# Ledger of designs, part 53: designed miniproteins, single chains, continued (4)

Each design is a single chain, and the fold is of that chain. pLDDT is the mean over its residues in the fold that is shown.

## One batch from the design tools (miniprotein)

Design m13931
Fold by ESMFold2-Fast:
Structure m13931 (fold): chain A 62 residues (1-62)
Amino acid sequence: SAAKSAEAARKAAEAGDAAAAGTAGVQMLIESGNREGARKAAQAAADGDAEGAAEYGVLGAK
């Protein structure tokens, strides 16, 4: 599921969809147990930073 969530986050970031990127990134980080990263991804999405939200998800789930 992590690879599919990473692909979804990347596509959302490319589309500029901060909410979708944040949702995918937070889900990846929760599944990996990275609570701090999940909070940062959610904050980036709230700030409209789709790329940052996706990046936190991908990096934190690794």
Scores: mean pLDDT 67

Design m13932
Fold by ESMFold2-Fast:
Order: C-alpha cells, then structure tokens, then sequence
Structure m13932 (fold): chain A 59 residues (1-59)
C-alpha cells in the first residue's frame, strides 16, 4: 500500500506542476482513500487540506 501512495503522490505533484488541477485532485482523492484504509488520520487530514486548496484554484 505505501508504494501505491508514493505513486499517487508523484502523479499529483506532476499534475500540479502542469496546471492539471483536476487530475491532481483525483490523485489526492486516491491517496485519501488509501490513508483511510491504513488508519492514518494525520495523512487523511493533510490530503483533505491539499484537495481544498486545489479546488480553490479551479474557481
């Protein structure tokens, strides 16, 4: 599972760099799901905040 989280983190960061905020949000949502399955509350909160900031950029 940790390996999958790292892959999605890289994908999210690459999408942000390219200005593809919708793709970045999708990647962060996958990370949120994996973090919830692992019971990592701190990671879930951090990812949710990242999604909120990216959603603001789409408005």
Amino acid sequence: MVEKIQEYVKKALDAVEKGNYEEAIKAFREIEKLAQELGNTDAVESVRKAIEELEKKLK
Scores: mean pLDDT 79

Design m13933
Fold by ESMFold2-Fast:
Structure m13933 (fold): chain A 60 residues (1-60)
Amino acid sequence: SEEERARREAVRDRVLAVAQKTLKETNGDWKAAFDAAVREAGGQLSPAELIGTLLAAITG
């Protein structure tokens, strides 16, 4: 549904922000960023979506 799409987009945006923040605070610790992203997603994103979001974090 449209509501489900909006919720998933909000989760992706939040996960992206957390990953970017963690990378900046840890000076590029990808394991910490991945762990933070997984925690923030709370099972709401697939593994492919999580990896895509982390790749977006390094290019933004």
Scores: mean pLDDT 80

Design m13934
Fold by ESMFold2-Fast:
Structure m13934 (fold): chain A 55 residues (1-55)
Amino acid sequence: SERERRIAEIRARLQALEDEMVAAHKTLPPDETVARARELMGEVMRLQEELFALE
């Protein structure tokens, strides 16, 4: 179903964002890691809200 497809897409994107944050933490200085986290925070929050609305 379209709903199941969208849920799967959101979960995959959230996992990709987590992987990106882990990579940033390992490769970037702390200040740059914090800045990167702030950039991604809006997308993570939006995706989590959409996921909760779909479930």
Scores: mean pLDDT 82

Design m13935
Fold by ESMFold2-Fast:
Structure m13935 (fold): chain A 92 residues (1-92)
Amino acid sequence: MVNAEEQLKSAARELEEEGFTVSYEVNGTTVTITVSWGSVEQAIAATLSAIGYELEGHSVSASLNGNTVTITVSGATTEQALIQATTLLKSL
């Protein structure tokens, strides 16, 4: 559990090193990630990546507001949700 959250934090830090703003919240078996991108085009690309992950059978939803993308990932356990969120965030 803690180690999976550390992996998510590491992935978020990598995006922050690129100049983006990242925040996340863990609520039970659901992880919500908010990323503010440098442009609307980058935000659209990130949203499409999340939709692709949903189409692969993962429990993911994404919403776009300007240059900000909010992604919600759900798993059977908190650890699974964190692992899925980390994998998705690394694909953005």
Scores: mean pLDDT 77

Design m13936
Fold by ESMFold2-Fast:
Structure m13936 (fold): chain A 86 residues (1-86)
Amino acid sequence: SMMAEEARRLAEEGLRLAEEALRLLREGKAEEAARLGREGLRLGLEAARLAETAEEAALGTAAALAAIGVLIDASLAMGKPLTAAM
Protein backbone atom coordinates (compact mmCIF):
# COMPACT_ATOMS: atom_id res chain seq x y z
CA SER A 1 0.00 0.00 0.00
CA MET A 2 0.99 3.66 -0.27
CA MET A 3 1.21 3.88 3.53
CA ALA A 4 3.64 0.94 3.66
CA GLU A 5 5.79 2.61 0.98
CA GLU A 6 5.72 5.88 2.96
CA ALA A 7 6.67 4.01 6.17
CA ARG A 8 9.70 2.45 4.44
CA ARG A 9 10.73 5.81 2.94
CA LEU A 10 10.51 7.55 6.35
CA ALA A 11 12.49 4.77 8.06
CA GLU A 12 15.23 4.94 5.41
CA GLU A 13 15.36 8.76 5.67
CA GLY A 14 15.52 8.54 9.48
CA LEU A 15 18.44 6.10 9.29
CA ARG A 16 20.29 8.34 6.81
CA LEU A 17 19.87 11.33 9.15
CA ALA A 18 21.11 9.26 12.12
CA GLU A 19 24.19 8.22 10.08
CA GLU A 20 24.89 11.86 9.08
CA ALA A 21 24.42 12.95 12.71
CA LEU A 22 26.95 10.32 13.82
CA ARG A 23 29.44 11.69 11.26
CA LEU A 24 28.88 15.22 12.63
CA LEU A 25 29.54 13.90 16.16
CA ARG A 26 32.88 12.47 14.96
CA GLU A 27 33.68 15.99 13.67
CA GLY A 28 32.86 17.57 17.07
CA LYS A 29 29.62 19.18 15.79
CA ALA A 30 27.41 18.00 18.66
CA GLU A 31 24.70 20.71 18.32
CA GLU A 32 24.24 19.98 14.59
CA ALA A 33 24.28 16.22 15.30
CA ALA A 34 21.52 16.69 17.92
CA ARG A 35 19.39 18.61 15.39
CA LEU A 36 19.68 15.82 12.78
CA GLY A 37 19.22 13.17 15.49
CA ARG A 38 15.92 14.77 16.57
CA GLU A 39 14.68 14.74 12.96
CA GLY A 40 15.81 11.12 12.51
CA LEU A 41 13.96 10.15 15.70
CA ARG A 42 10.80 11.93 14.50
CA LEU A 43 10.91 10.15 11.13
CA GLY A 44 11.64 6.73 12.69
CA LEU A 45 8.71 7.05 15.09
CA GLU A 46 6.39 8.23 12.27
CA ALA A 47 7.53 5.24 10.16
CA ALA A 48 6.70 2.86 13.04
CA ARG A 49 3.28 4.52 13.45
CA LEU A 50 2.45 4.18 9.72
CA ALA A 51 3.76 0.58 9.52
CA GLU A 52 1.23 -2.05 8.41
CA THR A 53 3.44 -5.05 9.34
CA ALA A 54 5.70 -5.97 12.26
CA GLU A 55 8.70 -5.97 9.90
CA GLU A 56 7.96 -2.41 8.72
CA ALA A 57 7.43 -1.30 12.34
CA ALA A 58 10.83 -2.83 13.20
CA LEU A 59 12.50 -0.71 10.48
CA GLY A 60 10.99 2.49 11.89
CA THR A 61 11.93 1.44 15.43
CA ALA A 62 15.51 0.68 14.31
CA ALA A 63 15.79 4.19 12.82
CA ALA A 64 14.43 5.73 16.04
CA LEU A 65 16.87 3.72 18.21
CA ALA A 66 19.82 4.74 16.02
CA ALA A 67 18.77 8.39 16.41
CA ILE A 68 18.39 8.00 20.20
CA GLY A 69 21.95 6.60 20.36
CA VAL A 70 23.22 9.70 18.53
CA LEU A 71 21.23 11.98 20.87
CA ILE A 72 22.73 10.28 23.94
CA ASP A 73 26.27 10.78 22.57
CA ALA A 74 25.49 14.37 21.54
CA SER A 75 24.03 15.21 24.98
CA LEU A 76 27.16 13.80 26.68
CA ALA A 77 29.44 15.78 24.33
CA MET A 78 27.49 19.00 25.07
CA GLY A 79 27.22 18.38 28.83
CA LYS A 80 23.40 18.60 28.57
CA PRO A 81 20.69 16.19 29.74
CA LEU A 82 19.30 13.87 27.05
CA THR A 83 15.86 15.57 27.28
CA ALA A 84 17.47 18.90 26.23
CA ALA A 85 19.00 17.18 23.14
CA MET A 86 15.65 15.54 22.23
Scores: mean pLDDT 85

Design m13937
Fold by ESMFold2-Fast:
Structure m13937 (fold): chain A 75 residues (1-75)
Amino acid sequence: MPISEAEVLISLGRMYYEIGKKLAKQGDNEAAIEEYEKAAKLYEEAIRKSKDEKVKEEAKELLEEVKKAKKEVEE
């Protein structure tokens, strides 16, 4: 069973989101924002490409979380 494109996008987005959180905690705010933007784009693409309700909901929740984290760093 091949992994769905949406699942791959979510996995990659999670990776960038974790990197962004680590950078933000270290005070590397600009680098954190770049990683959060990468994660957000991947989650938005996963939402568009997914027909699976669970996968779509997961991507939506992750998108909300990364947007919140990005806003905190931008302030």
Scores: mean pLDDT 83

Design m13938
Fold by ESMFold2-Fast:
Formats: C-alpha cells, structure tokens, sequence
Structure m13938 (fold): chain A 104 residues (1-104)
C-alpha cells in the first residue's frame, strides 16, 4: 500500500509544513515530489527522495529512505497554496500518492 498524509492542512505564511509518504515495501529511494495548482500541470520539486529540481526554491526539501519519505516546506508563502503529490517510480507502473492540499 502507498499512503500520503495528511490529506489536507492549513497554515499561516512563515510556518513549516511536513508531508509524509509511506510505502508498504522498500522503493529504493525512487520517490519524486510534485506541486500542482488548479489548471496547471504537475511541477517537479524533488527527485530521488532528496534531489531538489533546478529552479526550485531552497525552502523545499526532501528526505527519507526505505519505506518512509518526507517533503518539508519551510517559510511557507502564499504561492505555495497547492496540492502536493509523492510519486513512486521504483516499480512499474509509476504511482502517485493521493495528494496533500495545502491552504495558506
């Protein structure tokens, strides 16, 4: 099973947000994190658990190994209001988590 938590959260500008992703078996670090705003395509934030994508703010960081992974957003800004998705890419087909909706 794949579980992303929480399903939604509301925070104030300047707070730190933690989003968790748990797999039922080892995914060999092959977890990507995406940001999606309504009407837009998914934007890659983090690849391979902890590698920040080019042009992505240093406020976004990824960590974890084995079965437990975390996306951290520090100093949250209004533009961070979006749905965030973990994607497992170790096994075929690739599978997205259910998403976490962040309200700011």
Amino acid sequence: ALTQSPSSLTVNVGETVTINFTASEDVNGQIDWYKQKPGERKELLISNASTRAEGVSSRFSGSGSGTNFTLTISNVQAEDEATYYAKQTDKTPPVFGQGTTLKV
Scores: mean pLDDT 83

Design m13939
Fold by ESMFold2-Fast:
Structure m13939 (fold): chain A 60 residues (1-60)
Amino acid sequence: SVTVTLNVGDPNKAIALALQVLGDYPEATVTLSGDTLTVTLPDTPESIAYLSHLQSEVSS
């Protein structure tokens, strides 16, 4: 599996992003801790690309 931790900076945005991830990948394991979101997906090229995209969006 592949895991990314995202410091979103806003608890409401973190919740919205968690729902987005679960909508895109219902099999995802998602953990919320305040404004921080941890997402785990199967170790596939598609999952790695998706998590990299999420990380770049949050880090911008």
Scores: mean pLDDT 82

Design m13940
Fold by ESMFold2-Fast:
Structure m13940 (fold): chain A 55 residues (1-55)
Amino acid sequence: MATGPQLAGMAARQELLEAGAPEEVAEEVARKISAQPTAEEAGRVGREAFARLGI
């Protein structure tokens, strides 16, 4: 129900779980994304995390 970084974090968690990532990894990435100060920074961190995981 939040906007910006929190929404990006929730979306990343769902996509990581659907891609077969462990829940612990998905939760950690989502938490890191949600902690970013802006939606744009959250998106950048999310893309970097997905690239590192090969997704």
Scores: mean pLDDT 77

Design m13941
Fold by ESMFold2-Fast:
Structure m13941 (fold): chain A 59 residues (1-59)
Amino acid sequence: MAEEIKETVKKGLLEAGVPEEKAEKIAEEVKELYEKDPEDTEGIRDLAVSKLEEELDKL
């Protein structure tokens, strides 16, 4: 399950135009949060969205 979340986040970031290195880093951070508390689905989603917005703002 954690791996699926990482892959989904990475794919979304790559499709949005985020560089692969940054997409991998963000996806790994989201995976780590999921492994810490897998039931915190809202927190995991909010973190992923926040990180995506930060990277898009840099573009």
Scores: mean pLDDT 72

Design m13942
Fold by ESMFold2-Fast:
Structure m13942 (fold): chain A 84 residues (1-84)
Amino acid sequence: MKEEKIKKARELLKKGNELFDQGKYEEAVRYFEEAIKLLEEVDPNHPLLAAAYFNLARVYRKMGKKEEADEAFQKALEITKKVK
């Protein structure tokens, strides 16, 4: 059900943020990408999907991956613009 996917995505985002705080950037990316996949299956304009892309952009920036960070950030902005 949609609610179960959203719940799992929230748990993945929480774990990703914990890993980011620990400096485990590559692991954090994997958790955020899994959350993104689940949220896209629920609603491609979901606010949590924007949050997931924003977190992914933050991690890529810390890793020095400027292009990937910019792409993720732009994706988050596009989603937030469509939510309202």
Scores: mean pLDDT 84

Design m13943
Fold by ESMFold2-Fast:
Structure m13943 (fold): chain A 61 residues (1-61)
Amino acid sequence: ELEEAIEKLRNAKTGEEALKKAKEIVEKFGKEAIPYLKELLKSDDEHVVKAAREALKELGV
């Protein structure tokens, strides 16, 4: 469920898709997603890192 949503964000092909997936994660899972989003900050994909950072900002981190 949450891990599936995180995997879809990790595999997003564009920055736009990554941001859409990040917003969905924030709305559906909220603060429970924080540890998973922090792990995404270690990604080699700048689109994924940017989306994870924006999601964490929306969650107050």
Scores: mean pLDDT 81

Design m13944
Fold by ESMFold2-Fast:
Structure m13944 (fold): chain A 65 residues (1-65)
Amino acid sequence: ELPVLEATSDEEQARLYIDLARYFLEKGEYEKAVEYARQAIAIDPSNPEAVELLKEAEKKLEEKR
């Protein structure tokens, strides 16, 4: 399917935050990963990638302490 008006502002921003959360999670910057994952969920709460990234980042943040 080819959405022409729907995947621009909110979905594009959610994707950017998902990519940032993953990037910081990989870097060991778990606090930033949590922040960006929460931003992605705030924009698109139905996105399972954002929810999974938040859970993983929060788990890693607790393990890092």
Scores: mean pLDDT 75

Design m13945
Fold by ESMFold2-Fast:
Structure m13945 (fold): chain A 82 residues (1-82)
Amino acid sequence: MKLTVEDILKLSPETLALLRYLLRTTKKLSEKTKEELGKNLREALSKLPLEKRKEILKYEENLEEESEEEIIKKIEEELKKK
């Protein structure tokens, strides 16, 4: 999965929390993919308003375990949604 900074900025706070969880827990993504996603995620987070960053942290506190496949599907659905 290749996500640009602009793609990440389109994601909801809940899905951003799931993406951060995916990057911490994944054993299936290559180190290069994790590094690229981590870099783009850090850049996107620096551009987000404080209110959105607070929402991401709130979702992370209550985050239930999701499979990598479900997280990827949720990201893809949000990127395709108008």
Scores: mean pLDDT 76

Design m13946
Fold by ESMFold2-Fast:
Structure m13946 (fold): chain A 94 residues (1-94)
Amino acid sequence: KKEEAEKKNEEGEELFKQGKYEEAIEKYKEAIEIDPEYWKAWYNLGKALFKQGKYEEAVEYYQKAIDLAKKQGANLKELEEAEINLEQAKKLLE
């Protein structure tokens, strides 16, 4: 189950690198369906939505990722990047 979620997340990351944000979003959503606690998939979903200019949705998913990551004792340096991206997305909302 966890390994399957990680694989879907990695497939999404490869699509994201190619600029295929919609396809990447589908893979990140599949990862979340397999493991809803997998905070990196929520974070990557937020990043892909941010690239599409969907800043309100990006904010929601970044917040979800940060909350899950904190609950799981994730590395504070990884959280710093997520928090910076959250603030950037908020700044772009009007």
Scores: mean pLDDT 85

Design m13947
Fold by ESMFold2-Fast:
Structure m13947 (fold): chain A 66 residues (1-66)
Amino acid sequence: MNKVSEALIRHNPAMIETVRELEGKYPREVIHQAVLEASKKLAEDPSMSSEEVREMIRKLAEELAA
């Protein structure tokens, strides 16, 4: 069993909802980069909660837009 793949699938709906929240606030390229970076960190720590993943995407989008 691949726990990393299970974590990515489990958190995918939360990540999609976060992307939709940010679509009106940030450019598409910034949002895509934030999701990619958050996905890499989730792969390193599959125990992260959906809330932690969502907050990470928001912070990464803010940092990339600055």
Scores: mean pLDDT 74

Design m13948
Fold by ESMFold2-Fast:
Structure m13948 (fold): chain A 84 residues (1-84)
Amino acid sequence: MTIDQQFSQQLAQQLVDQGIADPQSAQQISQLFLDNPQILDYSDNDAAQVIGDHVGYTGDPSVFVYGSTQVKQVAIQLAQQMGQ
C-alpha cells in the first residue's frame, strides 16, 4: 500500500467534502500522512496526539480524539481503495 501525492490530494479533498476538516487543516493532515504513513497503524490516542500537534490543536484532547478517529477512518478507507 503506497501513500503518495495522489493519496495526499484525495485525503485532503475527502476531509473537506465530509466536513471533518477545513481546507488548511485537511492539507496539513494529508501532508502528515504522506510524510508519516505509519500513523495508520497507531492507536486512536497516539494518532490524535500526532495529528493534533501537527495542526496546532490547543483545545481539549478528548474532543479532538473523536475528530482524529474520523480522519484515521477516512485515511484507512482511502488507502484500501488505492491499494486494490
Scores: mean pLDDT 71

Design m13949
Fold by ESMFold2-Fast:
Structure m13949 (fold): chain A 67 residues (1-67)
Amino acid sequence: SSEIEKLREEVIEKSRAGDTEGAYEAAKKLGSIASNDELSETVREAAEVGSPEAVQAVVKGIQEGVK
């Protein structure tokens, strides 16, 4: 879906930029709508471009979103 694609792109770009708060918020929204496979792939891609702090924010956001 276009919404999942946009949120995944936002998570990756925020992670690359070191915007941990933005990465968290985008990942939280993604967690509420995306499949486990899409979420796992997003974490992998964020880890390739982001700092450990950014990746941690993504993981926490996803965990909050999947509730």
Scores: mean pLDDT 87

Design m13950
Fold by ESMFold2-Fast:
Structure m13950 (fold): chain A 97 residues (1-97)
Amino acid sequence: ELLEAEMEAGAALLALATLLSVARRTGEVDVDLALRVADKAEEAARRLEALGATELAREVLRYTADVLAELARIAAATDPAGAARLAARAEELRARA
């Protein structure tokens, strides 16, 4: 269970890092994909917390929130509605971290 949860968290964080890298190079943000990946990261964090890995769960949530906040900043000029959705999700995750 713990290894599975850690692998799920790692996969979600790698996907977020990839989305951020692409956004920084192209200015393009896939808002819906970023939100879906953030949901998977949150699910993995909840499993980690249930298994007693509370510090790791908080780190996963903090990293996810930070990436979403940066994606929101990049998207703000071209997709203000999408940027607002990303920013709101980042605040929610940060509050639980």
Scores: mean pLDDT 90

Design m13951
Fold by ESMFold2-Fast:
Structure m13951 (fold): chain A 92 residues (1-92)
Amino acid sequence: SKAEELLEEAIRLAEEAIETGDRELARRALELVIEAGMIAMKQAETLDELLRIIGLILRAIGLEFDLEQGADPVAIAREAKELAEELLEILK
């Protein structure tokens, strides 16, 4: 699905950001997680699944704010990768 493709790209960008410390790659990974989450909400079959997806989107938004405030891009990229992997597991 489109959401799965976005999450696979988010994981790739996050892994590159972990290796390089590239702030822009960490930001792009978070943007893709948010976009995939917004798409995934349309596929949610239960209220519990919907709330889990919303929680992951809100965490990604919070990480974007932290990155803008000068948080370590490697730490942010690790969290972005975990969020993308969690969301991908929900979509299976």
Scores: mean pLDDT 90

Design m13952
Fold by ESMFold2-Fast:
Structure m13952 (fold): chain A 68 residues (1-68)
Amino acid sequence: GAEEALARAREYLARAERAAAEGDVETMKQLGDEAERYIVRAAALGATEEAAALGRRLHQVMAEAGLG
């Protein structure tokens, strides 16, 4: 359900943030892509507000890493 998708999104996003802090851009991108997949799934399952918040957090991680 939506709760499992949100939990997975948070897990991957936290790992992406850690990879970014360590300068591992390749791992950050891979984990960010997985986070986005679960964010989209959570939104599709009705967790629209929570998914939007996670999407903004992912965008900030990518922007701070200089990736757009």
Scores: mean pLDDT 86

Design m13954
Fold by ESMFold2-Fast:
Structure m13954 (fold): chain A 80 residues (1-80)
Amino acid sequence: DTAIKIEIGAQNVVALLKDNGGAALTAAELAKAASVSAATISKILAKLIALGLVSSATVADPANPAAAVTTYSITAAGQW
């Protein structure tokens, strides 16, 4: 993946999280909505977390309490 593709994907992810009213989404949901691969979304999310625009949280999966799912939400800085 090129840096430009990651930058464009990062803008799309921020917009998707803002448009969802700040609701937390999984990496798989974000990859599908942004039409990018799982590898690309991982790079985008790592970049956004490093910039402080997105935060991650690990929560128990209610369908499988032995598993945990990581969700991503926009920060106050990302709302601008």
Scores: mean pLDDT 72

Design m13955
Fold by ESMFold2-Fast:
Structure m13955 (fold): chain A 55 residues (1-55)
Amino acid sequence: KDLEILDEASREAAAAYRRWLAENPLTFSSEQERGDAALPAVRLARKKIEELEKK
């Protein structure tokens, strides 16, 4: 409904998720894997975080 809000939340959520990944290197062994996984991971993070945002 509100694509602007959803897009903004998704961006911040993706950034926060990326920070969490940085704190938890076991999730991604290297930055290179983050690059490749960023495409599917972004979709997963967006969908997963959207559910978390929906209270």
Scores: mean pLDDT 58

Design m13956
Fold by ESMFold2-Fast:
Structure m13956 (fold): chain A 71 residues (1-71)
Amino acid sequence: SSAEFVKRLEEEVEKNPTPETLLKAAEEMGKRLLEEVRKNGVLDVEEVEKKVEKELEEVRKLAEELKKAEE
């Protein structure tokens, strides 16, 4: 499930809370969403792209917060 997938990424970030880990998590999320597009074959690609963009924006905000916390 998407909730389980997100929880897994959150756990990985918690174990090693660095911008590198967040970027890796974002890449895995993007890959996962693209696999869902290919797997289902009937999904609107534009909708998937919007979801990827939204998730990447959230990850960017988390990376910025981590950077500020270290300052």
Scores: mean pLDDT 69

Design m13957
Fold by ESMFold2-Fast:
Structure m13957 (fold): chain A 66 residues (1-66)
Amino acid sequence: MEYRVTVTGSATSFAAAALILMGAEGMEVTAEGPDVFRATGSGDEKLIEEAVKAVRSLPGVEVEEV
């Protein structure tokens, strides 16, 4: 699965989103810009979905499946 993550207006939300996604088994995170990164999941789908759900709950974070 592949996701685009956009973070608006919060360095704390950016750091939290990156740490959650990088901590998920089978998730690869690639920076596409200062406030945008791509996350590609090749591991456990349930763990990936839980990580994405956690990231979606952060203030100023938008997650789109691509």
Scores: mean pLDDT 76

Design m13958
Fold by ESMFold2-Fast:
Structure m13958 (fold): chain A 64 residues (1-64)
Amino acid sequence: SAEEYHRAGEEALAAGDYGTAMRHYHKALELDPDYAEARRNFGRALGLYYRATGKLDVEKLTAP
């Protein structure tokens, strides 16, 4: 299950959907807090998101 979320995060990251990638990695860490690879990839997705948008994209992160 945690590995499935990590894989979904990898797919989202490859598609350029960094917000979805971060959410999937976070879910993986909720299921397995010791999942070091998911933690590392969460940081990568955040960095790529910042690099791509120059700022946090409220439209992608905010779901009221």
Scores: mean pLDDT 74

Design m13959
Fold by ESMFold2-Fast:
Structure m13959 (fold): chain A 116 residues (1-116)
Amino acid sequence: VKSPFGSKPLSEEEVEKLKELAEKLAKQVEELLKEAVEANKAGDLEKANKLAIEAEATATFAELIAQELAANGYKEEAKEILERLKEAFEKAIEEGLEHPDVKAALESVEKLLEEL
């Protein structure tokens, strides 16, 4: 994986900050998808759509952090982030959230896991 910043190696302190941010973003994706599934089951398709789009956007930021961690030798931490995102999107699809942004996010995460 190539560093998206293209700069000097990250310090261990910077790595810990990125891990913390990625964990917060992954948790937000899980919460957004849970709400999207609940809204979809309740027939609130507008709310489900908005939450699915927010979950995909949030996952994109977590993916960028995972790529940076992997580029700096923290492949296991990157894998943990990406596997957590994959599980969240797979669970949402299994729960009936048939949304193009959710499916696109799952494909993106799967591709990044193959690059590790």
Scores: mean pLDDT 86

Design m13960
Fold by ESMFold2-Fast:
Structure m13960 (fold): chain A 63 residues (1-63)
Amino acid sequence: VAALVAQLSDPDEATRLAAVRELGRLAAQEDPLLIGHHLQLAAETDPSAAVRAAAREALRRLE
């Protein structure tokens, strides 16, 4: 989880996108509140529209 959270700050868009998707899958098993917080932040602040959209989708699946 910590490594995936660190990857949300990676300069490479593809790395951040992969991290968002993986965090979304792990959220239910690990720490849904902590992961939900980081996904919410990515959905609001990431410079890439694709990464923000992926984070919103992950949050919707988490509920």
Scores: mean pLDDT 78

Design m13961
Fold by ESMFold2-Fast:
Structure m13961 (fold): chain A 70 residues (1-70)
Amino acid sequence: SEIEGLRKEAEKYLEEARRAIEEGDVQKALEYLNKASELVRQLEELGDTEGAKKFREEIERLLKELAEKL
């Protein structure tokens, strides 16, 4: 389904963001977090409240982790 496809894409972007944070690549981490945030908005528009909440919480955690490394 469209929702399942968006969820898988968001998970891939979050994994890339985690990798970028571990590598200290701030620019790349922010790019992937922004892409994931855009997919969260699309999930919300489609009514996937559960998926959107899960990914938004993960984005918040990763942003805090990134800020701690700056």
Scores: mean pLDDT 87

Design m13962
Fold by ESMFold2-Fast:
Structure m13962 (fold): chain A 60 residues (1-60)
Amino acid sequence: MAEEAELAERVGRAAALLRHTDLSIREVAYRVGYRSQATFSRAFRERVGLSPGEFRARYA
């Protein structure tokens, strides 16, 4: 079974970090429990519709 609530929590936390801090996307990925920036970026885009970099550019 996919742990959708866990994924949603990680993405939500990442979005908050992207808006409220100047942490690099790699640091944000690490802080929300991803070991790969590429895996994080795919998960974020699938949930949000934007890459982490695009999200920061629009909502930072």
Scores: mean pLDDT 78

Design m13963
Fold by ESMFold2-Fast:
Structure m13963 (fold): chain A 56 residues (1-56)
Amino acid sequence: SEAEEAAERAGEAARRAGGEAAGLTGYWQVKQAGDEFGPEGAREAAERAERSAERN
């Protein structure tokens, strides 16, 4: 699903920046946003995480 793909992208970005534990946390945060706000919520959370990782 879009939410799952977004969560995987966010997890991968977080993993590259902070390691495996950060990747897992990022994945679950985005998946939770998807559960609460639907695929759009997951996508927004993933984009925010990716931008934060890129800026830092």
Scores: mean pLDDT 69

Design m13964
Fold by ESMFold2-Fast:
Structure m13964 (fold): chain A 78 residues (1-78)
Amino acid sequence: SMMEELKEKAELFLKDMEEAKEYLLSLGLPEEAKKKLEELVEKAKEKLKEIVENNEPLEELLKLAGEVQEGIAEILKL
């Protein structure tokens, strides 16, 4: 079912995002970058909850993934 597929993919995205955050924090980033990374991930988690709650198309999850990827790239320039 579409609901099950969305939930499964959302859980995988959450896991991948948290693992990426943990890895990046282990690299000894500047404090400003660490703070912005934590803020980015928390905002992404809220948006992810909204996508699942509203049973949004998988396209919205892919869009969020792209936004998180771009956000991380910008933070790493700090």
Scores: mean pLDDT 84

Design m13965
Fold by ESMFold2-Fast:
Structure m13965 (fold): chain A 80 residues (1-80)
Amino acid sequence: SAEARALIAEARAALAAGDSAAAVEALRRAIEAAETLEEVQAVADLAAEGYAAGRISAEEYLELDTLASMKMIGLSVEKI
């Protein structure tokens, strides 16, 4: 979706700027806005990058990973 793509871009910019709070918020909103498994995977990958770079805490990363996993399950059910 256009909304998910915009939020992923916002999260990427926030991570590059070192704004961890803005990055986590944008990633959470991107998961909620995601309409495809590809979009959810892109958010999960970016969250993992942020965690590896030390921009996202372990607690924040676990929350994002859990939300992404739940969203992927929901989208998979819609696909039969």
Scores: mean pLDDT 83

Design m13966
Fold by ESMFold2-Fast:
Structure m13966 (fold): chain A 57 residues (1-57)
Amino acid sequence: SAVIERLEVRAGPAATPEDLAPYADRVSGPVSAEDFERIRRMAEEGGARFKELRAVE
């Protein structure tokens, strides 16, 4: 949830919940290293950073 919260905040109010919904499932559920890297890269490209996000699986 923290990751989705940060992504939403950094993306700004222009980002709809529907735009974030696919990533919410990936992040809240089991996250593979590949999915984690994709989410992180997307956030970094958007200007956000997930300092606390760590892929466990």
Scores: mean pLDDT 47

Design m13967
Fold by ESMFold2-Fast:
Structure m13967 (fold): chain A 75 residues (1-75)
Amino acid sequence: SEEELIEAIENKDEEKFKELVRKMVEELGLPEEVAEEIIEKYLPKLYTEDPRKLALEIETELGIAALVRGVERSF
């Protein structure tokens, strides 16, 4: 959930952050490669961005990926 993701970012818990991102990707039916791409892109931002803002950015990117994957484009 967004709350768990925000908590992991706030605590700078890289292991929990990676686990949550992989879980979110799995719940959306996206390939594992998407999780690894998100982790690589956003992991450094754990230390520089606001936790709530970072969580929203990740959720937004995952939502877009799910839409593209599911419908080939925006409906």
Scores: mean pLDDT 79

Design m13968
Fold by ESMFold2-Fast:
Structure m13968 (fold): chain A 72 residues (1-72)
Amino acid sequence: AGALGKIGDERAVEPLIKALQDESEYVRFAAAFALGNIGDQRAVEPLTKALQDESEAVREAARLALARIKGE
């Protein structure tokens, strides 16, 4: 994706952070994965909270997303 694609993804950050609080584990998983791919620092605190999620898949997605954002 070019620079315009990255800017479009940046506009998705706030809705994706809200989706981390969704009742559906699938929505929370997809939100964590997408936030990791975008790499926006605003997602670090919400993703850190998602490490305490009841779903193992959501916790793993949050862990991987944090590693990507931090350059690990």
Scores: mean pLDDT 77

